# Designed miniproteins, single chains, continued (2): the designs that were tried, part 7

Each design is a single chain, and the fold is of that chain. pLDDT is the mean over its residues in the fold that is shown.

## One batch from the design tools (miniprotein)

Design m4211
Fold by ESMFold2-Fast:
Structure m4211 (fold): chain A 80 residues (1-80)
Amino acid sequence: SEILDVEVKEDSVELTVKTNDGKIKTFRIRQLDENTVEIEDLETGEKFIAKSPEEASKLTGISPSVISLAVKLYEFNKKV
């Protein structure tokens, strides 16, 4: 997958990505606890709960490294 845009919000990170199947999608990612993330497809409103970047990748078609980056950005923003 390819990152097209990243927007860090107060309680979430919004990623616009080109998925592995070549579609452009925007997802909202928020961390619920240290091991759990919520990912929302902003086009459909569908929400996914994942306990690892690998699980999130399987649910969304976003690479695990991109999911990990989004979670780190979310955690960093919450600390400041």
Scores: mean pLDDT 75

Design m4212
Fold by ESMFold2-Fast:
Structure m4212 (fold): chain A 101 residues (1-101)
Amino acid sequence: MKSLLQQFLDLLRQLNKDIKEAIKKAKSLEEFEKQVLKIFNQIFSQVQDVSIRSRIGRLTNDILEAIKKAKSLEEFEKEVEKIIERTKREAEEEYRKLQLE
């Protein structure tokens, strides 16, 4: 059985790939927002673990806020990379704390 951290990291990897693909195909920020919502809804349908769902929910909100604040797709792509990297780091730190306690 994969650890919860490994399952979450696998989901983040897939999400990063899907978001980058959506950015390349999107004609506007509005179209991109709709694609992002579809990607997150698909991930939520696959995840039953409450802790992973909670993390994905926060990540979804952070990315949607970034879309609202972004002036261009290029600016948004940079913000998404920062959000995903931060989320990965936070998950790895929480896993470390769980292993120490």
Scores: mean pLDDT 75

Design m4213
Fold by ESMFold2-Fast:
Structure m4213 (fold): chain A 68 residues (1-68)
Amino acid sequence: SKYEEELLELAKTLNPEAQEAVEEFLEGIRNKDEEAIEEAVERLLSSLTDKELLEKIAELLTLLKRES
């Protein structure tokens, strides 16, 4: 997925906690685990302090959930 690639590229610029949350989110998508997806989204968004980056990542997460 193009959105998955973009999310992974952005994750490289984030702190380790946010990178871990991105991997957990993608694993949840692959496993169709809605609880894991929700938990990973909360962890990821709470680890971000930059409002613009948070908004961009939130949009990518929404698009990836719609692809699944």
Scores: mean pLDDT 81

Design m4214
Fold by ESMFold2-Fast:
Structure m4214 (fold): chain A 93 residues (1-93)
Amino acid sequence: MMKEIEKKLEEAVEKAEKGEIIDVEEVEELILKYIETFDLSPEEREELEKQARAMAYYLQAVAYYKAKEYEKAEELLKKAEEIAGVKTTLTEL
């Protein structure tokens, strides 16, 4: 199960880098399932779930950016930044 989730996450990253559009909801669910494989406190889990959401939006932003859909990429990147509490720009992708 864990190795299958890890492989799907790697595939999602590869697709995003190639400009292939991926579903934010599917990526978020996949990352959340991955963190569930760890024995975490409720507080640690909440923080990782927050980072998982940010990561899902970030990967989708990369995919749209590579597909030259810059407006959508910027929207998703801003959402990822708000969730993660850090500032990132498309020039750093």
Scores: mean pLDDT 70

Design m4215
Fold by ESMFold2-Fast:
Structure m4215 (fold): chain A 61 residues (1-61)
Amino acid sequence: SSRERAILALVHELLARHPELDTPENIARLSEIVHQAEAEGLSLAEVRARLEALARELLAA
């Protein structure tokens, strides 16, 4: 779907900006955020905000 492609683009853009996040453990956490956001019916802007918040948390660790 166009929504699935848009979400994949958000994840790819995030990993392009922060290549250090491209680990199996971090990918699993990003995937879980996407899964939870889809289950909650969130907008693309809300999905992006949650991904950015998780990235900030992971980069601070």
Scores: mean pLDDT 83

Design m4216
Fold by ESMFold2-Fast:
Structure m4216 (fold): chain A 90 residues (1-90)
Amino acid sequence: GVERLIALLEETQERIAKAKSKEEIIALLEELRARIREEFPDDPLAQAVAAVLEEQIARIRGNPDIPVEDQKEEVISTLRALQAWLRRRA
C-alpha cells in the first residue's frame, strides 16, 4: 500500500542524510527505484515516484560540480515532497 511506499522513501531519506559522496547518493536512489519496481510493478503511484527518482539521478549525473551537501539537501527535499504527495493520495 501507500504506507509501504512512504516507509521506503523515509528509510532512503535517512540513508541519504548519512551519504558522503554523490556516487553513494546515486546508488541509494537506484536501489530505491529498483525496490519500488520489484514491490509495486503495476502501481501507477509507484511508477510516478520511480520517474521522479530517475529524473533526480539524471540531474545529479548532469552536474558533477554541485557540492555533495547541496545535492543531499535537494534529494532530501524531493523525497519529503514525494512523501507528502503520497499522503495526500492515501
Scores: mean pLDDT 87

Design m4217
Fold by ESMFold2-Fast:
Order: sequence, then structure tokens, then C-alpha cells
Structure m4217 (fold): chain A 62 residues (1-62)
Amino acid sequence: ALDMAAVVRALYEAGALPASWSPEQVVDFLERHGLVGAPGSSRRRATPEQRAAMEAAYRALT
């Protein structure tokens, strides 16, 4: 499984996640770019646990 907190940290360090975004905007961005869950042929939404982990990681960085 992808460590979603590590993904958020890596993207923030790369400058891909603006500090002006809300945690919800970060989750939406990751979902739209297919960076949630295991890559596959089908569009996948974040689980509640993945969403919480991404939002918590982003809050910790801002």
C-alpha cells in the first residue's frame, strides 16, 4: 500500500503542493492525478483512512 503521508511530504518538498491550499484541496489534487491507492486501470477515490493521513501530513507541514 502507498504511504500517503510520505507522498504528501515528498510533493510538498518538491514544491508541487502550495502552502495556500487547504488539506481538502490537497486530497482532491492527489485523487485527480491518480496518486491515491494502488495504480490501476480504474479511477480510485481515497479511503477515509488515506484521506485522514493525507490531511494530517499536510497540516503538519504547514
Scores: mean pLDDT 70

Design m4218
Fold by ESMFold2-Fast:
Formats: sequence, C-alpha cells, structure tokens
Structure m4218 (fold): chain A 62 residues (1-62)
Amino acid sequence: MSAEEAAKAAEEGAVGGLAAGDAERAIQGTRMALKQGKLTSEEAEKAARRALEGAERAAQMM
C-alpha cells in the first residue's frame, strides 16, 4: 500500500483503541517527519508498517 494508506491504517488502529499510546505517538511522529520531508514515501511506509505490527503484537500480549 502507499505511505499515506499505511499511515492512515495505523492511525485508525490507534484511534480505535487497538494500539497502545506509544504506537499512537510513533504514528504521529512518522506523519510529522513525512510532512517535513525528512522521510521518503518508502521510508514512511516502512515506519508505518512497523508501528502497525508493534501495536498488533502489544494487543495480542494483553
């Protein structure tokens, strides 16, 4: 998926209560870095996917 789609999916997971607060902050940081041009679309997509996977693991451990 695109970096925007990945970031949106991760944000929806956090807002839906599926992710811990740390995951929400990581998602916000990724969006900020993308907007500031510090990350390429590919790097932002990888970061968003890692945040999603981390949130999913945290949810399963709870």
Scores: mean pLDDT 61

Design m4219
Fold by ESMFold2-Fast:
Structure m4219 (fold): chain A 102 residues (1-102)
Amino acid sequence: MYPSEEEIAEKILKRVDEAIKKDPSILPQIVNDLKAAAAYFEGKSPEEDAIAKALWKVLERLIGKEEAERFKNMSPEEKEKLRQAFIDRSKKVQAEEDAKRR
């Protein structure tokens, strides 16, 4: 058995746990970022869908199965808002990291 999806989910959970340990107030933002990322990768390709599946597993462990399934099954309009939020967030994070390295 090859634990690639579980390994990805565990890696993400470890990073999330470390971040929450430093600042618990960021949990809602992390949950929102994970929802946005899962919506962004969902349905694009089999490979990206596997990433979305791992992200939904992480969300299930953070917010519970029922809440994660509710967000997974949200309307296409709401998922599009999450995709746009992920794009905007990724651009901001990349700009901050680029500035930090310069």
Scores: mean pLDDT 72

Design m4220
Fold by ESMFold2-Fast:
Formats: sequence, structure tokens, C-alpha cells
Structure m4220 (fold): chain A 89 residues (1-89)
Amino acid sequence: SSFLETFLESAEANLPVLQPVVDLIRAGDLDGAEAALKEIESSSPDRVVALGYLLLGLAYREAGDLERAERYFQKALELDPRIQDLLAL
């Protein structure tokens, strides 16, 4: 499995609030995934939103869009600095 797939499976198992984001990433609709994540930002804990941005960053990296991946990784780290440990893998 890809690195992205491992994190998508973890989110599906543990974070049902992220299911719309996961579904859109699996469909290849990364713009839709970003919009879905923004809809839950105000109603979800920062740690959950950070994982959503980590998934977006990983998805854009797999798509070869390294500049968008970097921006989403930065957003994830701003919300939860512990994401740094996951990015070092």
C-alpha cells in the first residue's frame, strides 16, 4: 500500500467525520476534498482537522503537486505540531 493509502485506511477506521474527505480523495477529487474539509473546520477539533490537511497534503504529493502538498502540510503542522512525527516517516 502507498503511504497515502495507509493514512486513508486509518482515517476511515477511526475518524468518521473525515469520511467525506477520504471518499473524495479516493475518487481523485482533491478540490472537492479541500471543500469538504473546510466545511468541518469550525465543528471539529484541531487535531482532526490537522489529519484532514495531512491527507490532502499526501494526496497532492501523490499527484505530483509538491507546492500544494507543502501548503497543506504547513496547515496540518499549525493545527497539530505532532504531525511532524508522521511527516518524518
Scores: mean pLDDT 83

Design m4221
Fold by ESMFold2-Fast:
Structure m4221 (fold): chain A 80 residues (1-80)
Amino acid sequence: APLSAKSKLLDLRSILDFFDLNKDGILSDKEVAVLLKNILTHPNKEKVLEFLDLNRDGTISSEELSDFLTALTKKPELFN
């Protein structure tokens, strides 16, 4: 499928819907921790990071993802 026809907003919403089991449109601390673990431990983490890094659309940059991961690292309770 042509990537130019894909909305990163729709991709992000699908991801949020998948992790947001409560359907409130917000990722809980637990859901965020699962997402981070899956990203960092996945053998194809590069593909997962590319999917979240909206480099072609510019919605989520590598800097945004870095800030997100840094924020999670500063909240150790998210991993427990």
Scores: mean pLDDT 48

Design m4222
Fold by ESMFold2-Fast:
Structure m4222 (fold): chain A 104 residues (1-104)
Amino acid sequence: LDDLIALLQNTIDQLSQADQAVADGAPNSTVIDQLEAQRQTLRDAAAKATGEEKDILARAIDVIDRVIQLGRETNDRVRLSMELGAATVDLSVQLWIAKKKKQQ
C-alpha cells in the first residue's frame, strides 16, 4: 500500500510537470512520451497487484490514457492543460482512497 501511495503521488507529480511543460511551450510529443513512460510504470505495478490496489491502478491508467489520447488528437493547448488538471484531480481522489485503506 505504501508503494501504491508513492506511485500515485509520483504520477500526480508527472502530470503537474506535463502541465508546466505545456505552459512553457513544449510540443505535445514531449508530454505524451513522459506520460507513456509513467503509464508503463503503472501497468507494471497493476500486473503485480490484486484486489482494490489493482482497481485503483486500473483507474490511474485510464486517467493517463485519456490525457495521452487527447494529446495525440488535439492542437488545442488549453484543452490539453484542462485535461491534465482534471487528471490531477482524479488521481488525487485515488490517492485519498489509497491513504484511507492504509489507515484500516
Scores: mean pLDDT 84

Design m4223
Fold by ESMFold2-Fast:
Structure m4223 (fold): chain A 67 residues (1-67)
Amino acid sequence: MIRNAKDQQERDMLQHVLRIAQQRNQPLRVTVETYDPVKKEWITREIRADPQKQTAELLSHETRPYP
């Protein structure tokens, strides 16, 4: 189950993190940083995945200007 995703891009990210957690058979907490060259901002997302519960959830979403 995917929780707290606001759009398809976030849902895809959460599904990928869950897949990695399932392959490792370990819960994961991951920080993903992506750069938006149009807005010149870094976007930071924190994701938690649990392979036993088959869940991934978005814990936070933050934008920061570059530099």
Scores: mean pLDDT 81

Design m4224
Fold by ESMFold2-Fast:
Structure m4224 (fold): chain A 79 residues (1-79)
Amino acid sequence: SMDDIIEQTLQQIEQIIQDARNGNISLDEAYQRAKELIDQTAAQLREAGVPESQIALEVTKLSMYVLGELTDVRLQQEK
């Protein structure tokens, strides 16, 4: 289902964010990996028959979440 796809994507995004917080990957690498994952998620949603308008909304929500979390990581690293 759409919800299962989104939930799996969020779990993978959380792992990327944790790797960035722990210094295992750079912020640039985290952003690139998250972008690729979100693009793959959009393709999975299309395959599942989700309308393009809904895909655009879900992609926007995921992208905004990633931006917010990686911005938080950046600010914490500056302290």
Scores: mean pLDDT 88

Design m4225
Fold by ESMFold2-Fast:
Structure m4225 (fold): chain A 91 residues (1-91)
Amino acid sequence: SLSLEELNTLIGLILRIIGAQIDIRWGRLSAAQTRALINDIAATLKKLFPDRQAQIDAVKAQAIAAVDAGDLEGALNLMLSLIKELLKEYS
C-alpha cells in the first residue's frame, strides 16, 4: 500500500497534469514545457513504483513521441492512463 506521503505526491502529480491539460487547451503550455512535465512525472512515478520502471519508461517514450508529433494533450492523457493502471494494482 502507498503511504499517505506517497499518496499526496501522486494526487499532486494528477492535479499538475489536469492543470497542464487546461493550459494546453488555452494555448498557454509549450511542447518544451510539456516534455519537461512528462520527464518530472516519470521520474516521480519511478520513485513511487520502483518495480514498474520498465512500464513507466515505455509509456514516457510514447508520451514524448506524442509531444514531438504535436499532440500535447494526448501525451498527458498517456501519463494519466499510466497513473490509473499503477493505482489499480494497489487496490
Scores: mean pLDDT 87

Design m4226
Fold by ESMFold2-Fast:
Structure m4226 (fold): chain A 56 residues (1-56)
Amino acid sequence: MLQELLEQAQALAAELGALLRPKRSADGVLEPLSPEERALLAELAALQEQIRELEA
């Protein structure tokens, strides 16, 4: 139940975390996030909020 949801959320967070890790150029310029990455970030945040509500 809740434990499985937490595990799935952690798995998603790990995958998205790898994608969100910025690739620094040799010049030290930070690349902006892609629109797709921003969408995934928003979904991750929503999932975490839902999990918190379920824990409450």
Scores: mean pLDDT 66

Design m4227
Fold by ESMFold2-Fast:
Structure m4227 (fold): chain A 80 residues (1-80)
Amino acid sequence: MEEKLKEINERSVELSRELTRHPDDDALQERVLEEFKELIKERYEIMVEKGLITPEQAEERYKKSLENLEKYIEEVRARA
């Protein structure tokens, strides 16, 4: 389970690098955004299962993470 969280974090770093390398590739940006949303959701589900956070905290953090992700994508696109 710890190993799964590490894999999620490593994939998130890879996706972030993909966005930075290809800021003008709309199709890539959309695909990466969808992958990020799934990884964020999976990460919080694992944290709830381990008792690290409550389901209520997971929902709030997920919402905040999506807001931060949308801002990040907009910034990357604005710099293209």
Scores: mean pLDDT 76

Design m4228
Fold by ESMFold2-Fast:
Structure m4228 (fold): chain A 71 residues (1-71)
Amino acid sequence: MDDNLEEARTVAKLIKDLSKEGQKNAIKGFLQRLKDEGASESEIREAMDLIVSIFQDSELKEYGEQVLQQL
């Protein structure tokens, strides 16, 4: 749990200077990797919520919710 949230903070820091599409692609890849590594739906949601809270971006929040529904 804590490792996933620390990685989410690191991802947010690394992608902040990317284009919107680059940010979306990085978020999708990160959430998919958590799923593939056996993270629960609640753990993936917590990681997504942390990233979108850092950006405070409604488009990234909407995209994250769409990715979560597809996992």
Scores: mean pLDDT 80

Design m4229
Fold by ESMFold2-Fast:
Structure m4229 (fold): chain A 85 residues (1-85)
Amino acid sequence: MELIERGAEELRRLVREMGKGKPEEVVRLAEVTAEWAALTLAEDPSLEPVIAKLMERVLREDLGASEEQVERALRLLREFTEEAK
């Protein structure tokens, strides 16, 4: 639980530093977030449901991502996770 909270804080920090103010950058930030999450899941696949929800939350609450952008990021997470195996 604390590890997941730690990861959420680091993602929020990264998002604040990288992407300010431009909606078009949300797609790029979603891709970076999905890649990070996939690498984390490659280390411990049992965290998959928790990491997916954490990524969704960061994208929606911190980036203001649309439903379509969140779905795209979740698809990228699945693709990267499968490739990392």
Scores: mean pLDDT 62

Design m4230
Fold by ESMFold2-Fast:
Parts: sequence; structure tokens; C-alpha cells
Structure m4230 (fold): chain A 67 residues (1-67)
Amino acid sequence: MELLTPEEFAKLVREYNEAVKNGDLEKAKEIAKKIMDNYLARLRKEGVPDETIEKVKKKMEEFIEKL
């Protein structure tokens, strides 16, 4: 997976905040998953161990489900 540019990441954060403000929780969850995928891809590129990445993913998924 290609890493998002800083501009693409900032755009996703803005779209996430707009979806939350508008009460569009389904869209907010979709955007949050894209942000998570980018973060996990960055950790893999930096050589973070798979076990650590799995723990981060689980915590982020739990956070997204609570939206």
C-alpha cells in the first residue's frame, strides 16, 4: 500500500471531522479505517514488528467501533 502524502492525510482528517460534525458515523468510520490503514502501512515501512502492528490495529479498530 502506498503511503498517503501529508496533504492527502490532512484532507482525510478534515473529511473525518466533517462527517462526525454532520452525524454521518458510517462515513466517519470509513475514513477512520483509511487513516488507520495508512498509519499501519507506515509502521510496516519503518520495520516495526508485526506483533506490535497487530496490537496497534486492534486498539484502533476498537476505537473506530465505538464511534
Scores: mean pLDDT 79

Design m4231
Fold by ESMFold2-Fast:
Structure m4231 (fold): chain A 88 residues (1-88)
Amino acid sequence: SLEKEYEELVDELLKLLESPEIDPRELQRVVWQLVTTFGILGVEKGSEMAKKFTERMEKKFGKEQTERILDLALSGMTPAEMRAALEE
């Protein structure tokens, strides 16, 4: 189901952020898969899934760090940039 795929992608992203050796391409792939999934689901369903994603990220990293991560994702972030944002 799309809900299961969404949860697995969020879990994969969180695990990548905690890894000491992250493949930048893997991180970027997971982020773009989440963005693409929101687009496929359309405005109403995409918004619902985006809200759930944001809530999960906020529970893990807090609101301020989640905003930084999302901004970096839209600007073609790297694992190093996400790591730096989380440490500040």
Scores: mean pLDDT 62

Design m4232
Fold by ESMFold2-Fast:
Structure m4232 (fold): chain A 66 residues (1-66)
Amino acid sequence: SDELIKLAEELARRLAELEKKKLEAEYPDLKATYTVERKGETTFVATVKMGDIEKTFTVDASLLLL
């Protein structure tokens, strides 16, 4: 459903924002950036980058079962 797809995108974005805050708190002289991309119909990939550090979160709407 469209609601599950929207929740997956919001979850991917929130995970990226939390990781960005965590990394910037741990490494105060560095800045983190993130992107959220839709890969396929139901899958979102969030990538957080800071210097040589790259972290990726994959969220699939089909896995958001209530």
Scores: mean pLDDT 82

Design m4233
Fold by ESMFold2-Fast:
Parts: sequence; C-alpha cells; structure tokens
Structure m4233 (fold): chain A 65 residues (1-65)
Amino acid sequence: MSDKISETLKLMNKAVEYAEDVSKVEEAEEYYEKAREAATGSPIGGFLVTGAKGAVEVGKKEYEK
C-alpha cells in the first residue's frame, strides 16, 4: 500500500516538473494520466492527482497563449 503511494508521488512530481517546461506540457499530461491510474482507490492519491491536474492545466494554457 505504501509503495503505491510512493509510485503515485513519483509520477505526480514528474508531471508537475514537465508542466513547468512549456515544451514538455504534453508529456506532463501523459505522466498525470499515469499518476491518476496509480492513485485509483487511494484517498491520498486522489488529492495529489487533483493538484497535478491543476499544474498541467496552467502549463497548457500558458503554452496555448
């Protein structure tokens, strides 16, 4: 169970990191999707996934400007 949370955190961190790089926004979205699947059924995972989704959306909007 703790391993699943650790893996989710790793994927979330990667999604956020890629979202901060305009050229990698699309890759950030892919890592976000992987984190979401890994977090399925975990209340902590759900909270983290919501945060990363926000970061990806912000990066995507900046890139589209």
Scores: mean pLDDT 62

Design m4234
Fold by ESMFold2-Fast:
Parts: C-alpha cells; sequence; structure tokens
Structure m4234 (fold): chain A 97 residues (1-97)
C-alpha cells in the first residue's frame, strides 16, 4: 500500500545517503501512524533488511528509532514484539562497530 511504498522510498534515501537525518525523522513519524498488523509486519521486514544494507551511522540510528516507535505501536503479538526487539539489538550492534 501507499504507506509501505513511502517507507521503502525513505529507507532507499537513507541508504543512499540522501539527507538521511531528515528521511529518518520522516520515517519515525510515518511508522508512528501504523495500526494494521500486516502493515506493521511488512514495515519491520523492510527495516530489518535495511539494517543489513546500511553503511551510514545516521541511517542506522534512524532505523533504530523507527523500530523503537514500532515497538510502541505494535499489537500484543509476542512473535512480532520479539522480532522488533531482535532488530533493535542488531541495529545497536551495528552502531557499536
Amino acid sequence: GALLEEIRALLDRMLAGEDPAAAGRRLEALVATLRDLSVIQAAVDLLIDAIGRATDRTALEGIRRALMVLLKVAPDDLSLINRIIAAILRAIGALLD
């Protein structure tokens, strides 16, 4: 849907180094509006993929903040919550390298 396409476009900008701080802030604001479980799951998948592709600290920090927001808006689904927590830890690990 339109929200997932905007998330993908913002992640592509961040990964390309195209104003990654502004793109990261927009991504964080956008994921805060998500309410549908399937859209939240797809957004988590996109963010996990982006962690593995990120080479820029600003992009990684933006992805980490977006995952923290997703953790707050995610429904009470243990599998989804565990995936988000694992992704946050992976992003933190990449930032410490």
Scores: mean pLDDT 87

Design m4235
Fold by ESMFold2-Fast:
Structure m4235 (fold): chain A 83 residues (1-83)
Amino acid sequence: DLSVERYARILKLLQEGKSNKEIAKELGVSQATISTYKYEILNGKIKPLAKRKKIEELAGVKILDLASRDGVKALVAAVNRVT
């Protein structure tokens, strides 16, 4: 399934710490497309649940682990930007 493969590749690149811009360039799509996929991955919008499990298995990455890491990264970035 091309959709599953694309989500899995995006999930793996996000786990590697790639930005939306870098992922967009790597996959040959727009940053808006990557932002949409990232939103769907991190906010549990991928249905059915079996599709989400296939994506995680193919990527070798758990969405929950990525979401936790991105949350910490966002907090660190916010603190560093203020002072």
Scores: mean pLDDT 70

Design m4236
Fold by ESMFold2-Fast:
Structure m4236 (fold): chain A 115 residues (1-115)
Amino acid sequence: MITSGALAEAVDAVVDGLNLAPGESKEIEAESTDPAGNKVKAKVKIERDADGNLTIEFEISSEESGASVKLEVTVTADGVFTVKREETPGTDAGLTAMMRAVARAIEQIARDAAE
């Protein structure tokens, strides 16, 4: 249940984006409602440039709880992995923890792709 909707679509988009050819990009935006009634919005932008460098921009947010997590992941053609992360904790601790877990899962997927 907790991996359905916007968060599941975000993870699927990242996995699919690992197969992008040089010069290709993919962008998705998904919205779902969690079991507590919070609207969760996920945005993913994945680009592989002409030199083979992969950039993943990921943002999840909930207006009702105030929670947000933003990731920028870069994997160079030479396998250098870089992460920038920005978090705002919300009033719903369970939702905040779930959003952090998904962000870390995406980070791990990108790191594994670098090897």
Scores: mean pLDDT 76

Design m4237
Fold by ESMFold2-Fast:
Structure m4237 (fold): chain A 64 residues (1-64)
Amino acid sequence: SAKEEEEKKKKAELAGEQFGKQAQVAAGTTEKPEVKVEIIGDSIKITATAGGKTYVAEVPLSDL
């Protein structure tokens, strides 16, 4: 249903925010990380840029 798809998207967004915070700590910066979340098939691809460094992670939607 549409509601279940919205819940999956919200979980993907939360995963993106968590990864962005990890990237910020890893980069040693106090600036807000730039986070991009893409749904690719049955997975999400999270790209976080912090302190001039780019970090990428891929997480299965089934694990969210």
Scores: mean pLDDT 77

Design m4238
Fold by ESMFold2-Fast:
Structure m4238 (fold): chain A 91 residues (1-91)
Amino acid sequence: SEADKAIEAVIEKAREYVEKFKETGDIEELLKAEELVEPYVNAANGLTKGVSEEVIATAKAASEETKEKLRELHLEISVLHLEHAVKRVTK
């Protein structure tokens, strides 16, 4: 669907930022990935406060498979944040 394609495009762009973070260690790249993904994850989980009507409509129209891919990426970003924080404390 068009909604699935829209979310897949968001996932692809967020993964580009995640790869830049892995290459550079620059937390700003990881924050860009999170900022891009978070509204769609929130809407997919029924959390609509502060989310645009367009994002809410896209998340509602998307397949469960596409929403699950989005949730998996959000979890990966969260794990990378934790790993980055641990490395800063242990160095």
Scores: mean pLDDT 83

Design m4239
Fold by ESMFold2-Fast:
Structure m4239 (fold): chain A 67 residues (1-67)
Amino acid sequence: MEELIEKAIEGLKVLKQLEKEEKPSESLRQAYIDFVIKELKKDPRFKDVEDEEIEKAVKEAAKIVFP
């Protein structure tokens, strides 16, 4: 769980750094969340984690990265 949330935070932070706008729109934020969910579902380190759990972890990470 902790490693999953840490990787989600890391991925979202990288996408946020590539963004040139100080405050991303809600739609852009949702696109970043969806992208990170998709990538983590493909990560072999999280193959035994249910899809719903990955989605929950990324949404929690988004609250930290995009408060």
Scores: mean pLDDT 75

Design m4240
Fold by ESMFold2-Fast:
Structure m4240 (fold): chain A 103 residues (1-103)
Amino acid sequence: LEEDIEELKKAADELISVLRKAAEQGTPEQREALQQAIDTIRKALEDIISGKNPKKAYEKLKSAAGAARVIASRLTPELAEEVQKVADKLIEAGEKVYEKLLS
């Protein structure tokens, strides 16, 4: 579980870094939406790690990652692809932690 939590934290940090990079190329509206996605990802990460309602936290994490992918798709194909890859890693890492917390 500790290794899965570290992988989850690393995946979250990677996605947040890419979303900040994407925000620099976006409109003010897109930057605001990406910042909201970052804040939601951070809170969902804390809730998953602490075991607070892990199913709801995991669904929130998936929702925020999905929203970030949609925004990135409106920027450039390169950024959209990068966000998609790191978002998929985050969702996979979150699922592993979530499943272990249910046992």
Scores: mean pLDDT 80

Design m4241
Fold by ESMFold2-Fast:
Structure m4241 (fold): chain A 57 residues (1-57)
Amino acid sequence: SLKEKALKIADELEASGTGAARVAAGMIRKDVEEGRYEQALKGAENALKTLRDAGEA
């Protein structure tokens, strides 16, 4: 599901241990808690790519 995919990315970001990635993970989890699963997944994929490009995930 979209929810499960978003939460998996949040878990991966949190596991990276950087401050920026932990903040991004928290924002993704909040979108999921608020029922915005499509937004959460799109945000998660964008955050993961952006943070990996910056060496933060």
Scores: mean pLDDT 82

Design m4242
Fold by ESMFold2-Fast:
Structure m4242 (fold): chain A 68 residues (1-68)
Amino acid sequence: SALEKQIKNVETVIKLLKEKKKKLEEELAELEKKGAPQEKIDYVKQQIESVEAQIKKYEKKKAELEEA
């Protein structure tokens, strides 16, 4: 059904966003370990916050689709 396809598409997006967040968190840990410039550390932290916000939006969308 169209609804099942939409749910699967949203699940795929959430999975990719969680993988992106994990890679950014690993990048952040490496930058902090190497004493990278604060501006670079702050930039990666902002990217993590942005990805987390997107994950929450898609998780809400998935919940709404599952209630339909």
Scores: mean pLDDT 88

Design m4243
Fold by ESMFold2-Fast:
Structure m4243 (fold): chain A 82 residues (1-82)
Amino acid sequence: SDKKILEEIREGLEQVKAMPEEEKQALLARMEANEAALRAAWEANQPVPREALDLAIETQRRMILGEAKPEELAEAQKRLDA
């Protein structure tokens, strides 16, 4: 299972890296604009620790910037899925 999740994450990162810079910046701006709403929705619908949510949001920003590694996204995903 972990190998398959890591492979899916690597494929996702490759897709993000292939995106035009304009699309990456638009995604980042949208995430920042929606962070408060995302936090409220997550806390209401998912019994996840705030630290896991914070890690997920930060890791997704780094992913869009091309700075996240597959293992970092795998860790964030595991904490969200717990």
Scores: mean pLDDT 69

Design m4244
Fold by ESMFold2-Fast:
Structure m4244 (fold): chain A 70 residues (1-70)
Amino acid sequence: MARERADQLIGDALRQVYARLRAGDEEGAQAVVEQAKAQIRGLPLSPDEVAAYVALLDRGYRTVRAAVAA
């Protein structure tokens, strides 16, 4: 199911982002986020659902970045 796949992509991306940011690899963390966004956009979801999942991923990225910087 496309929504379940989007949830998995976000979870996997945020775990990878955390690991990369902890290693000081901000460029690699950004690449993971952009790859996840591209994969979400490729799913059979409505434009509104894509926007919601992309926004959720962006919020998650900001949260992880803040946590690593603390």
Scores: mean pLDDT 85

Design m4245
Fold by ESMFold2-Fast:
Structure m4245 (fold): chain A 65 residues (1-65)
Amino acid sequence: DIQLETDKGMAEIAGSVAGVRIEVHELDGELHVVLYAKDEEQLRRAEETAEILRKSGIKAEVVEE
């Protein structure tokens, strides 16, 4: 069940990143995701996506271009 909940979160992320650039990095064995937003609407989507990632145990941050 936990695996299914994680898979659902990942599927939502795939939809939410439309128009937002995403980079994945590893730091000391942890995944670190950076989301790039170029306008206010993309910033809101990126922040929502970052929150979903954090709830899945993945560190995420948003950067404005």
Scores: mean pLDDT 65

Design m4246
Fold by ESMFold2-Fast:
Structure m4246 (fold): chain A 87 residues (1-87)
Amino acid sequence: SMLKKRIEQLEEEIKKDPNDTLTLEDLAQTYIDAKDYEKAAEYYRHLAELTSDDADQKRWALRQLAFAYEKAGDLETAEKYRKLAES
């Protein structure tokens, strides 16, 4: 699968640079495409933590985190992060 190969490549890149925000975004989006919403939420959460100094980027990451939880069926956690993104 192209998705599995893409995930393996991106996970090797993140092992070398755990705080590479572009790689974290690509990994999270690729996990959404793979329907692994729990892994996608993990990487969007890390991205939100790294973007604390950029309010717009942090809000975007929090919205994506909420989306991942919603797709995973965790509506309570999704609502929590959606509200954090709106503040």
Scores: mean pLDDT 86

